# Ledger of designs, part 67: designed miniproteins, single chains, continued (4)

Each design is a single chain, and the fold is of that chain. pLDDT is the mean over its residues in the fold that is shown.

## One batch from the design tools (miniprotein)

Design m14474
Fold by ESMFold2-Fast:
Structure m14474 (fold): chain A 91 residues (1-91)
Amino acid sequence: SEAVEYLNLGVAAFKQKDYETAIKYFEKALEIDPNLAEAWYYLGLAYEKLGDKEKALEYYEKAIEAAEKNKDNPAYVRLAEEARKKKEELK
């Protein structure tokens, strides 16, 4: 899907530490599929790397919400747990 293509471009930019470019691609993915929990989680990670704790917390919460809509997917269960851990670490 086009949403997953943008997610993959965002992850590639994130791995290169181009967090601003990563954010733009994750935002494009979420415009197409707002239930794409991985894109919300990576937005949280990217904003955390940029030092924006408030946005990181917001996007980790959105990742949990999106992941919980697809509870039958073990990857999404793990993603929700990772996002909850990230929220606790940022307190």
Scores: mean pLDDT 89

Design m14475
Fold by ESMFold2-Fast:
Structure m14475 (fold): chain A 95 residues (1-95)
Amino acid sequence: GVELAARAGELAVEAGLLAVKAAETREALVKGIAAALAGAGAVFEAEVLGDGVGAGRDAVGAGEAAVEAGELAGNEEAKRLGEEAVRLGREAIER
């Protein structure tokens, strides 16, 4: 639960920041920032609040936002990390 949710949030932050760095449009930049902030929130919920299920759910949302930001930025690594964040976030909810 909690450790997987924290890792998922960390991956969403990394993916969002990669999308921000690769962004050629305002839309990609804004969505990358939103994904990174959402991922940071998931890490906080997991590590400070101890809520593995809530953090896992938020990490899924952050990862999905990171995938979208990565696609808009044309950054395959950001998309890949966002997809991994979604996978780990879902696993955190189930465990």
Scores: mean pLDDT 87

Design m14476
Fold by ESMFold2-Fast:
Structure m14476 (fold): chain A 80 residues (1-80)
Amino acid sequence: ELTPVQRVLTEEAIAMARAVQEAVDAGKSVEELQKIFDDHLARLETRLKEAGASDEEIAEAVANFRQAADQMLTWAKAQL
């Protein structure tokens, strides 16, 4: 049902959400959260390219992920 691009987006979103939840539960630092976001964004770009996503689709997906990650990181920093 999902296109290869949509499947990658869904899988990476789940993986990042899991990693962030685990990190927050473990009391990880802002630097460790930032690295988790950076690593998942880099992986997302690579996997989307491999799935045949257009440069425009990759740019949009990365921008959306960066916006979500930035909002979460800003919130996490405010808790410290």
Scores: mean pLDDT 79

Design m14477
Fold by ESMFold2-Fast:
Structure m14477 (fold): chain A 78 residues (1-78)
Amino acid sequence: MEKVEEAERLAREAVRAYEAGDYERAAELLRRAGKLGKEGLLELAEATEDEELKEALRKGAELVEAEMEKKAEEALAK
C-alpha cells in the first residue's frame, strides 16, 4: 500500500536523523510514520532487512504507543 511505502521513507529518514544526533527531527518523522499505528511500524520492521532501520522502527512503535497512552491519560484527566 502507498501508506506503507510512505511510512518506510519517513522511517528511513528518521533513522538518518537519529544517526546524525537530531533526535527531535527523528521523533517528528517517526510520529508521522506512526500515523499507521504501532502495528504498521512493526510490520515494516519485520519486512526490512536493514538491521538499523528494524531497530529504529521497533523503538518508534514503542514511542508511538507511549505517546498514545500519555494522550489518553491527559484526555481522562481533563
Scores: mean pLDDT 64

Design m14478
Fold by ESMFold2-Fast:
Parts: sequence; structure tokens; C-alpha cells
Structure m14478 (fold): chain A 70 residues (1-70)
Amino acid sequence: SSAEEQEEYIRRLEEEVRRLEKEIAELENSTNPEDQKEAARKAVVRAVLLAEIDVHRELRERGRSALPPP
């Protein structure tokens, strides 16, 4: 069902967010400016993924017409 597919998709995004958080933490501990810049870039990607998770959760909760991928 689409609801179950939505839940699995959200779970996958959450796993990706957790992976990014680990990578960001490791890079932030570096004194290398290039690593700090990479951490900043990954933080932006994480923020986008969190926003996507929030949108999908809201759409699922409200039962609105979400457009499934192929």
C-alpha cells in the first residue's frame, strides 16, 4: 500500500540522515578547512533530507495526494 511504501521511504531517508550526521561529526572534528567545508555541504544536504522527511510525514498524516515515484 502507498502508506506502507511512504513509511519505508521515510525510514530510508532517516537512515541516510544518520549516516550524514556521523560523517559531519567526523569532519567537524578535523582542523582541515576542506573538511570543514565538506561538513558544511553535508549539513545542507542533511537539512534538505530532514525537510523532505517532514513533508512526507505531513502528507502521510493528512492523507493528501502525494505523488509516488515510478
Scores: mean pLDDT 80

Design m14479
Fold by ESMFold2-Fast:
Structure m14479 (fold): chain A 94 residues (1-94)
Amino acid sequence: MEEEEKKKEEIAKLRQELAQVFLDLINTTDPEKIAELEAKMRQIIEKLKELGVSIDELLAFVDRMIELAKRFNNQRAVDILERLKAELEAEKQG
């Protein structure tokens, strides 16, 4: 438990950052900003993996974001998230 609390706090911060990037993504129509936000999402997911977050947990997170994007009728966000999901699923299959 010596570094578990710091790791837990870092994971919580990255999860909040990922949620904020997702909210920015569904609220923008600028193609350049969309590309930047997609890159930021990928970077946050990579950091979460480095901190030991499982692919299953990341998939659950992405699925939740896909459902929310569908609820907002944002097909662009759904398409981006479905690509991220496919990449995570490919990694899980090893």
Scores: mean pLDDT 82

Design m14480
Fold by ESMFold2-Fast:
Structure m14480 (fold): chain A 72 residues (1-72)
Amino acid sequence: MEKLKEETKRLTKEALRLQSEGIAAQAAGDEARAAELAKRAEEIAKELEELKKKLGEKEAEEVMKEAHEELL
């Protein structure tokens, strides 16, 4: 259980970082970088969906909320 929570938190933070970097890359006109970041973000999103199924939706939501709060 604990490892699933830690992995969910880590991937949530990574997804948020990739989204932020992707927006910045698009604004800078770096299409290659933006495409790379978008592909990685999609991979992370799929992994997060599998982790949500393993943890249960409510527990996954709490972990994701904590990850968001720690990045603010």
Scores: mean pLDDT 79

Design m14481
Fold by ESMFold2-Fast:
Parts: structure tokens; C-alpha cells; sequence
Structure m14481 (fold): chain A 71 residues (1-71)
């Protein structure tokens, strides 16, 4: 669970960094990978899915702000 949450955080951080650099293509790719991990965790581990969801909810406003600024 903890490792999956850390991987999700790393992917979302990379998505934010890419968006801040104006690289929306890479940002979407990292966000999609984080979403894939969430979908897989939902099927295999409720605990991992819940931890990953919490990380995503915390970081989502920063990702959205970075994407909006890059437009």
C-alpha cells in the first residue's frame, strides 16, 4: 500500500513538473500512468487504492493549476 502511494505521488509530481514546463503531452502521459495504477489497485487491494486516492486528491489542485497556467 505505502509503495503504491509513493509511486502514485512520484508520477503526479512528474506530471506537475511537465505541465509547469509547458510539456502537456508528457504531463498527460504521467497522469494516465497514475490513473492506470489506481485502476489496478482498485481490483487487487482496497488499502492501496485508498492510499493512492488520498495522494491524488492532495495533489490534484496543484496539477490542475499547472495545466491551466500552461494554456
Amino acid sequence: AEKAAEETRELVEKAIEAAEKGDLESSLEYAQKAGDLLRQAKKTSDEAFKAMKEVAKEMEPKLLAAIEKAK
Scores: mean pLDDT 76

Design m14482
Fold by ESMFold2-Fast:
Structure m14482 (fold): chain A 87 residues (1-87)
Amino acid sequence: RPVVTIDRDLSAADMSAALAMARVAAEAGADIRVVGASEKAAKAMYAAAAETGVRVVSLEIAPGATAVRSAEDAAAVAREAIAAALA
């Protein structure tokens, strides 16, 4: 299973953003590695992964990248990360 790294600050991300990312990863058959998540965003990502059957293989809780602010932005970031990881 490919692992997709998401290099974005998820501190402002809610459950809808986490679900949007997890659904994109599930459709691609990919597992997620997250960098730049807050504790709240980390919990949302684990919950979204459980709902979608995606595995969170690594989670690094450190800000350092562009913020994700909406479900649409989160889905776009996930699609970009999957394209970069798989192509």
Scores: mean pLDDT 70

Design m14483
Fold by ESMFold2-Fast:
Structure m14483 (fold): chain A 75 residues (1-75)
Amino acid sequence: MEEELEKALNELLELAKKHPDDIEQIVYGASEIAAKIEDPELRRKLYEATEIMVRLLKEGKSPEEAFEEAKKYLK
């Protein structure tokens, strides 16, 4: 995994841990994290990970469980 993407995914995890019940805040914060990524393909992967995490959080998964599942999809 690209180091920049791994760093962004860890920031996304911390955001989800702070706001596990606030999906709108997670999505908004993820867009701010993505804006720091210069590579368009890595930005797309972060948005894909965000969508997976949001779906799993809505299903009642913990932020950590949602993060591990998102990582599997990104390899």
Scores: mean pLDDT 79

Design m14484
Fold by ESMFold2-Fast:
Structure m14484 (fold): chain A 58 residues (1-58)
Amino acid sequence: MEEQLKRLIEGAKKLLDSGMPVEKVLQLVEKEISELPLSEEQKKEIRERVAKAIEEHA
């Protein structure tokens, strides 16, 4: 979980830094999370943490 979370956050920040709109970054992140072999509870935790990281970076 933590390794996947770090990769998603770093990837999202990279996309934002490249000028990609926040809405598009969130869509790509949600797609990546949906493809992870994790429980729904773990996916919810990742969504919340990534969203917070994007909000703090934007």
Scores: mean pLDDT 78

Design m14485
Fold by ESMFold2-Fast:
Structure m14485 (fold): chain A 92 residues (1-92)
Amino acid sequence: AAEERRDFAIKYTAAALLVVGAEVENRPLSPDEIDGILDAADKAIEMAEKGILTPEEVRSVAKIVERGLALARPEDQPRLQEAIDRLKKVAE
């Protein structure tokens, strides 16, 4: 649990920074940045299914992925949308 929460915090913070960086630069997300955002989403879903993330924490991740979707190239949008849909289902 503690190790998983630490891993989540690192991935979530990294994903947030990637999204903010792309927003500030007014550019689309790179493939590596998309992968980083999806890593944070996957970890949040895993931890929510184990009951160790709150619905509020899961919603915070969904918000970051939604911001990423707004910056995503058309080919990357389906993967991000799927992650958003899964996050919303596990958040209550």
Scores: mean pLDDT 88

Design m14486
Fold by ESMFold2-Fast:
Parts: structure tokens; sequence; C-alpha cells
Structure m14486 (fold): chain A 64 residues (1-64)
């Protein structure tokens, strides 16, 4: 089962840095960065990915 992290961040750089830490600490297989998205938008994206990919999805906000 894949582990996916959805990261809402004000910039791609912040999202990428946080996503890298999630890969190292929690062993996530894929990081999806949503630049300028709200927490609600990130949660909706996470639900879609969990349904489509049969994956465990974590949703995170950085710098919000």
Amino acid sequence: MKKIAVVAAPTEELGREFGEKLREKYGVDEVVILVGASEDEALEKGRELAKELNAQVGVYGVGL
C-alpha cells in the first residue's frame, strides 16, 4: 500500500523541504505539493488520492 503526503505550502520550496522530511521520517512514497492551497483544498485532494490509488494519505500544512 502506497503512502502519499499532500503538503499545502505558500511556496514550492517550503513544500519540497517539508516533503523531503516526510519521506525520511515516515517513509512516504510520494509527495504532492499544493502551492497556495488552503487546508480544506489539501484535505479534498488527499481524499481523492486515497480513493483513486488505494493509498494511505497524510495531509499537512506548512507556513499557513
Scores: mean pLDDT 79

Design m14487
Fold by ESMFold2-Fast:
Structure m14487 (fold): chain A 62 residues (1-62)
Amino acid sequence: MEEAERYYELGLEYYKKGEYDKAEEYLEKALKLDPKFKEALEELIELGVKKLEEAVKKVLGE
């Protein structure tokens, strides 16, 4: 199995656990190994949106 796929799977596991910083780290590692890895890029974008949403909720008290 390619190392990029392994890092992608680890990123998804951390994302499901709510450990977004670790999820971001592993998804970035997957993209560094395979810059054309569309699934890793899509998850990284969704993760960024999720982190921003949670930050806004914290600030606004929602």
Scores: mean pLDDT 79

Design m14488
Fold by ESMFold2-Fast:
Structure m14488 (fold): chain A 73 residues (1-73)
Amino acid sequence: MEEAEKLAKEAVELGKEAAKAYKAGDFKKAEELNQEALKKLEEAMSLLDKEKAEELYKKTVAEMQAAVKEALA
């Protein structure tokens, strides 16, 4: 659980950096950071059973969406 939560947190931070890069007009860097965030989230989910993976995914996606909205404001 701890390791999966750490990876999910890293995915959220990468998502924030991607949003900032996008706002700055660096679309290539934004896409690269988004790909890294996706890989971290997939790895986090692979460490958990189905129910816990779904819960972590929902929480992480909500946090990423909030972070992106804040970064783009």
Scores: mean pLDDT 79

Design m14489
Fold by ESMFold2-Fast:
Structure m14489 (fold): chain A 96 residues (1-96)
Amino acid sequence: SEELSDEELLAILEEELRRKTGPLGGIAHAAAELAARAGGGLGERARRLMERALEGLELTPEELERLIATLEGFVEAGIGGEPYRRMIELLRERLE
């Protein structure tokens, strides 16, 4: 398939969040990946989209802990960098 640009992918994800279509966890993860690889204004837009998608994600404490463990595994493996660490911080705040 034709590869989407980061700008095109971000625009699609922003529209999906706006319309409340698609899985919020998937939007947050894709936005975090974009934020990790894109610099400047695009990376900041992706990071904000990730935070907004996570705000809408309704998870039980058990599901939150499981997701945190998964993301911590990615970070330990060198995947996702600072945006994934930020997701972990936001999810940990929900357990408090």
Scores: mean pLDDT 77

Design m14490
Fold by ESMFold2-Fast:
Structure m14490 (fold): chain A 72 residues (1-72)
Amino acid sequence: AEAIAEQLRAAALAAGLSEELAELLAELVRAALEGDEERAREVAARLEPALKDPETLAKAMAAFGEVLKALA
């Protein structure tokens, strides 16, 4: 879980997201993989306003794509 979260944080930074958004994405994945639904929901709510920006959403999608490619 931690290794995947750190991979996503690095991919998000490489995609041009802020350190704050990269850390929130990492926390979301960590919470989801640990089965902490309450924490995942809270982190997702903090991400929602930023993801309404199309450019930020595209960068986040690119980061997820890189992590999925690395896991394949």
Scores: mean pLDDT 79

Design m14491
Fold by ESMFold2-Fast:
Structure m14491 (fold): chain A 75 residues (1-75)
Amino acid sequence: GEVVKVRVVKDGKFLGEVPAVAYADHTLVPIPESVAKGGKVTVDGVPAEKLWSDGHTVVYRAPGVFGDGAVVEIT
């Protein structure tokens, strides 16, 4: 997997960049649970599914390969 920097936007507000991991057919996006709060997550408009959480970080899986600057939207 390649580490890429994705841009996190929540409810229309840019919050900052987080590292994500791009694989051949999917991208894993770790988001702090305090930011995610069970919201709907998309990566460049593609719906992402919650894969797992440890109570502090939730990892979302988006189908497809995303690179630096991809927009993670939480609503």
Scores: mean pLDDT 85

Design m14492
Fold by ESMFold2-Fast:
Structure m14492 (fold): chain A 55 residues (1-55)
Amino acid sequence: MDEIIEEIEKLFGKEVAEKVREAYLTLTSLPGISEEDAEQLARRALEELKREKEE
């Protein structure tokens, strides 16, 4: 997870990275959501943000 957050911070800034981290913590606190599931959602968000930025 930290690697994904670091990449988001480099590309989109600290504020966006902090929002993604907060979403991850919220998701992992929910019963039935695994850390792996939350990490996959964060990876998908990063991929979509990269597409919108044109690299």
Scores: mean pLDDT 74

Design m14493
Fold by ESMFold2-Fast:
Structure m14493 (fold): chain A 77 residues (1-77)
Amino acid sequence: MSEEEARELAERTGERVRKALLKAGASEELAERIAEEAARVTLELLLEGRDPGVAETAGMMYALALWVEEVEGYPDL
């Protein structure tokens, strides 16, 4: 996978996270922040040669962890 292809897939993952969080009632600012982190995780894994499905799932799971931390105040690890 090229760096350009990896970036496009990461951006799509981030957009999916952003839209899901906005529908869940998150503010635009919070949704964008969490989406950027999800995209970053997905991009890193894709550039390391991970399967796109695994990379997308990891990014989305990280987004859920950040969302739970924001709502419940769980510690960041």
Scores: mean pLDDT 80

Design m14494
Fold by ESMFold2-Fast:
Structure m14494 (fold): chain A 74 residues (1-74)
Amino acid sequence: MTPEERERLVARAIGHTVRAIGAILEGNYEQAEKDVKDIERIAEESERLGDHETAEAFRKLAEKVRKQIEEAKA
């Protein structure tokens, strides 16, 4: 993975994370779950580009957001 590719993936992951948090605050769990899936796809893309460390960071981010959705539903 090039630094430029990593920068683009990080920016996309941040965007989906911000959207997911906003959706959770609005009670829009369907949108938040879609944003989590998009973060998971970004992690898979990072792994395909050979950056396993960045991929793992994105997977952990997706897991944290999913946990926030489940806690908000409870």
Scores: mean pLDDT 87

Design m14495
Fold by ESMFold2-Fast:
Structure m14495 (fold): chain A 62 residues (1-62)
Amino acid sequence: MDAAEAAAMGRRAAEAAARGGGDVSSSLNHGKMAAQEAGEAGADEAAVRAAERAGTLSALNS
């Protein structure tokens, strides 16, 4: 998985959290889940970090 795909996963996780009425803490947790999924899919460390960061930022902007 490349960094762009990992970032997309993070954004979708954060959007789902926001749609469910999640707060910042819940959105951070969804970013962590996206990072875990990216890692399990064989993404490198940079892609995993991109997923977590994208999830967090998307949640803060939602």
Scores: mean pLDDT 65

Design m14496
Fold by ESMFold2-Fast:
Structure m14496 (fold): chain A 73 residues (1-73)
Amino acid sequence: MKKAEEYKKKLLELAASASPEAKEYAEKLIKALEEGDIEEAQKYASKLMRLLPEEKQDEAKKLALEYEEALKE
């Protein structure tokens, strides 16, 4: 649980640093991952990536993957 919360916080902070809209999509992505809704998670991940500069996209992908893996533990 604590490890998942750390990745969640970092992903939200990264998205918020880009725009309020990116933060909203990151929150929806996190919720979809928590609910196991693969279709919604993919939708919001794509929307989030479009709002992030290229240099932050790889970090956001890594944080989302780490969060998803932490939820399975």
Scores: mean pLDDT 81

Design m14498
Fold by ESMFold2-Fast:
Structure m14498 (fold): chain A 67 residues (1-67)
Amino acid sequence: ALEAAIEAKKAAEASDVGAALAALNKAREAGISDEELEELGREVAKEVGDDLQKILLGVAEKLVEKE
C-alpha cells in the first residue's frame, strides 16, 4: 500500500515529474488514506517546485472533497 508513496517521493527527488504523478495515482488506487495521500502530495510538491505544486495540490484537493 505504501510502495507507490515511496515511489512518488523517489521520483520527485529525481525531478521526474511524470513518474511522481503516476506514483501518486497508484498510491490512491492502492487504498492509501486521503490524509496520507494529501501529505505525500505536499512532500512531492516541495521537491519539484512551484509549477507542479499547483497540480499536485489539485489532486489532493479532489481527494479531500470525498470527506
Scores: mean pLDDT 64

Design m14499
Fold by ESMFold2-Fast:
Structure m14499 (fold): chain A 58 residues (1-58)
Amino acid sequence: MSDEELVERARRAAEAARTAETPAQRRAVGHESKWMIEHAKNPEAVEYAREALELAEA
């Protein structure tokens, strides 16, 4: 997966976190966000992933 794809995936995760209404949806976003934070090299992707993780775990 390229940096561009990672950024787009992270952005979608942040959007999913904002619109998530069930605990299961938030957990799924949290797991995906942690994965992206751990191996994304792009700072923009990491920023979106951290936002998504914080929203999912709030």
Scores: mean pLDDT 76

Design m14500
Fold by ESMFold2-Fast:
Structure m14500 (fold): chain A 91 residues (1-91)
Amino acid sequence: MDEAWLEQVRAWEAELRALAEEHADDPEVRRLVLAAAVGAAALAARAAGLELAESPSLEQAIRDFEDETPLRRLEALGVERAAAFIRRVRA
């Protein structure tokens, strides 16, 4: 792992958080997008070999990021940009 990889992950998280802020008037959308940002950061940290404390919430965030259910919900709420971004990051 190097700075370029960490910077890319931070950029992904920042983009997702910005999308959550843009939809701050919809608490469900904000919650789903922020959960995706946490999941993406957790997956990237594990891939980089960083030691993360094991916790049910962290494991759930990773599963939610990899699951299609939150993405379908974001699309149904009209936040296709966030869903498309998450799919691209996961690919």
Scores: mean pLDDT 62

Design m14501
Fold by ESMFold2-Fast:
Structure m14501 (fold): chain A 74 residues (1-74)
Amino acid sequence: SAALEAEFRAAAAELRPEIQARMAAYEAETGLPAGLSGGVEDGLAVLHVVKGDEITVIRHADAREAIERGLEAL
């Protein structure tokens, strides 16, 4: 859905400073990489959360909820 993709982009842009701060904090504390990546797949917001060698996949119908849950997993 174009609407869901637009909502995902808007929520990601809004939460970017918090995401970057949490990634930087994890990397500073552990020396390991952290990351968030995602988009819209099969009508759902999908987010991949990377912490070192661990990957968590979050799927949600609401884009903001998916990104906020990803941020919590960081």
Scores: mean pLDDT 86

Design m14502
Fold by ESMFold2-Fast:
Structure m14502 (fold): chain A 69 residues (1-69)
Amino acid sequence: MTEEQLEKIKELLIEKLGLTESQAESVVEALRKNPSEEAIRLIIETAGREMGKPEEAREVLEEVLKLKE
């Protein structure tokens, strides 16, 4: 993923899941190190579960996977 894509993902995590900037940075760093679809799915689903927003996490996951293509 490019830095531009990761910045957009960070904004989505804050807006859709309600993560703090530091929490979103941690998720983005994990995505940077683990760019596989399986890892992306696990990372985003985990963030959604921790925030109590699994439906919103599904929407973020769909957008992230679309950006990766």
Scores: mean pLDDT 81

Design m14503
Fold by ESMFold2-Fast:
Structure m14503 (fold): chain A 114 residues (1-114)
Amino acid sequence: PEEYAERGREEGERAARAAERGGREAAEAAGEGAAEGGKLAAEKGGLGGAHAGAGGLAAAGAGYVGAKMGAPAAEVGRAVGEGAAGAAAGGGRGGEAAGEGGAEAGEEAEEGAE
């Protein structure tokens, strides 16, 4: 199982770098969506962990869309993960779940590169 995970990670990094030349506009669109989701999550997150979790999902979704559009998946995933973690900083589990969701979206884009 670890062998497939390592191959997927390296393959995704190559695909992300290759897509960088043509995917920059798509990456910018995904980044704007993630920033918008993060701001909304921060505003609603002040009401409690449930709202912070919803914001994290929105940020992870933006990462997935960016990856699907051929953006640099690894970079989009990292940006979404960091934004989601910041929005969910008021609770440990919420931040971790949001970060994992962003990483998972990046990994799915890596699988699509095969």
Scores: mean pLDDT 45

Design m14504
Fold by ESMFold2-Fast:
Structure m14504 (fold): chain A 61 residues (1-61)
Amino acid sequence: MTHAELNRAMVEAARAAPDLDSAVQAIREVAKKAGFPLPDEAARLIAENVLAGRPPSSLLP
């Protein structure tokens, strides 16, 4: 899986989640299935950026 494919999958999972905590869990699950487990803090930052409408290429607000 490329970084672009992983980013898209994480963005889709986060957007399908009803809240931030669910988005963090969904992102961690997607990354784990891809063989690239994320630290909780990294998954949370990605979830926050996705829910704030940031592009997938941006990991920080």
Scores: mean pLDDT 71

Design m14505
Fold by ESMFold2-Fast:
Structure m14505 (fold): chain A 92 residues (1-92)
Amino acid sequence: GKQIEEAIKELKKEAEKNGFKLEVELEGTTLKGTIVHENVLQLIGLALSLIGLGIDGFDVSLSIEGNELKFTIKAENEEELLEAIKKLTEIL
């Protein structure tokens, strides 16, 4: 929906503001993303924060491959997905 698209735009803006390159794809209520940074320590910090989202009850998986952090957030509905995107924006 429009709210999810707007939340993704804000997520991308916050990522760019903090030196991250972010590409995302949305399939239903599943958000897949790739975050690129030249400093792997910045990606490790983000990975730990994303693990925190999993502890908060979101279905999150992630991996680091070179200078890329790949993540998947699976939500049961658009409301849960919107909440996850907002929390991810706070982490970036």
Scores: mean pLDDT 85

Design m14506
Fold by ESMFold2-Fast:
Formats: C-alpha cells, sequence, structure tokens
Structure m14506 (fold): chain A 62 residues (1-62)
C-alpha cells in the first residue's frame, strides 16, 4: 500500500495547489510586484528616468 498511498498523496497535493492558486493569487501577485519594484529601485545600471518608465509600465499592467 505504500506506493499507492504515495501516488494518492501526490494527487491530493496537486489538487490542493490548484485550489490554493485561486485563493492566494492576489497575495502572490502583490509580492511579485513589490520584488520587481525593489529590483528597479536598487539596480545601479539603470537611470532614474528608466526607473520611472519601468514603474509606470508595472502600474499600468498590474
Amino acid sequence: MKKATEEELKEIVEKMKEALKGAVARSEEEKRVLEIIKWIIENPNITNEERIEYMREILEKE
């Protein structure tokens, strides 16, 4: 039964992942946007003008 129970557990985990994606999608999207903004602000290889444009694009799309 161990092999069968392992496969059953995988099916349950997959279904839970699908259900949780809908529930936490908003929080994950929010965190992702914050990480992108942080990268833009902290990246020394881009100008302040480029940073403003990138942030504007994020606000328009997200």
Scores: mean pLDDT 63

Design m14507
Fold by ESMFold2-Fast:
Structure m14507 (fold): chain A 76 residues (1-76)
Amino acid sequence: REEIERLARELGLPEELIEALIERIEAAKKQLGDALADPEVRAQAQLEIYTRLLHEHPEEAAGREAAIAEVIRAAL
């Protein structure tokens, strides 16, 4: 968590978006557990977190799509 939060801040994400992103990542880890060892499941989880975050936080995500994707890939 701390390393992912640090990366998100270094990439210039606002605190509201960082908290939402961390919540989604933690939820995915809890729901999928050992299934995240499968590269296909992991890729699908990354895409779902990404698309959901952009849909729920369009203003904060605007112009930060690449940074959001990088944080998600680093976390999962």
Scores: mean pLDDT 81

Design m14508
Fold by ESMFold2-Fast:
Structure m14508 (fold): chain A 67 residues (1-67)
Amino acid sequence: DKKKKEEIRKLISQIIGLEIALIGIEIDEELYKKGLVSEEEAEEQRAIAKELEEEKKELEKKLEELK
């Protein structure tokens, strides 16, 4: 059961890492609203956020399958 615990820990760690990255992008979006970030940079960050959300969903699915 140690192997299952280690795999679950790794998945949770990766999911939390993606959540932190997404919060960073949300902060950048707030900076954009205040005129501190360019529209081009904001568009790039939104595209990255979509990719991170998709990756997070796949990892959450794998985590559910291990529970």
Scores: mean pLDDT 84

Design m14509
Fold by ESMFold2-Fast:
Structure m14509 (fold): chain A 57 residues (1-57)
Amino acid sequence: EKIEELIREIAEVAGVPEELFRLTVEYHQLDEEQVESMLKVARIGVADGEAVRAARA
């Protein structure tokens, strides 16, 4: 249940379809803690990506 909310948040942050991320989680048999860790990394990656894009603009 909470995993579904985490999948939605990661998909939104990463800019990918929620369905693709759900399949990834199911294929790799990820638990809630692993998905939470991925969300934290994804948020950091997006922040870094925005900084790089701003520098290139």
Scores: mean pLDDT 69

Design m14510
Fold by ESMFold2-Fast:
Structure m14510 (fold): chain A 73 residues (1-73)
Amino acid sequence: SDLQRAAEEAKKAIPQLVEEAKTAAENGDKSRAVSLLTALYIMQAVAEMSGDKETSEEIRKAAEEVQKLLEKN
């Protein structure tokens, strides 16, 4: 399905988006960090809807780390 295809493409992008989000949060670029966090939450929702619970959980944990960095800065 189109949703499962989107989930596969999103999964490939996750590590890079997580690192970019963490970097933005650490540098105090709140606008960029929030935009990247939003993308991560969309990818988490797509993973959940496609039945990829493991990927969804990985994204959730990464997003929580980014939020903690945003609160620190």
Scores: mean pLDDT 81

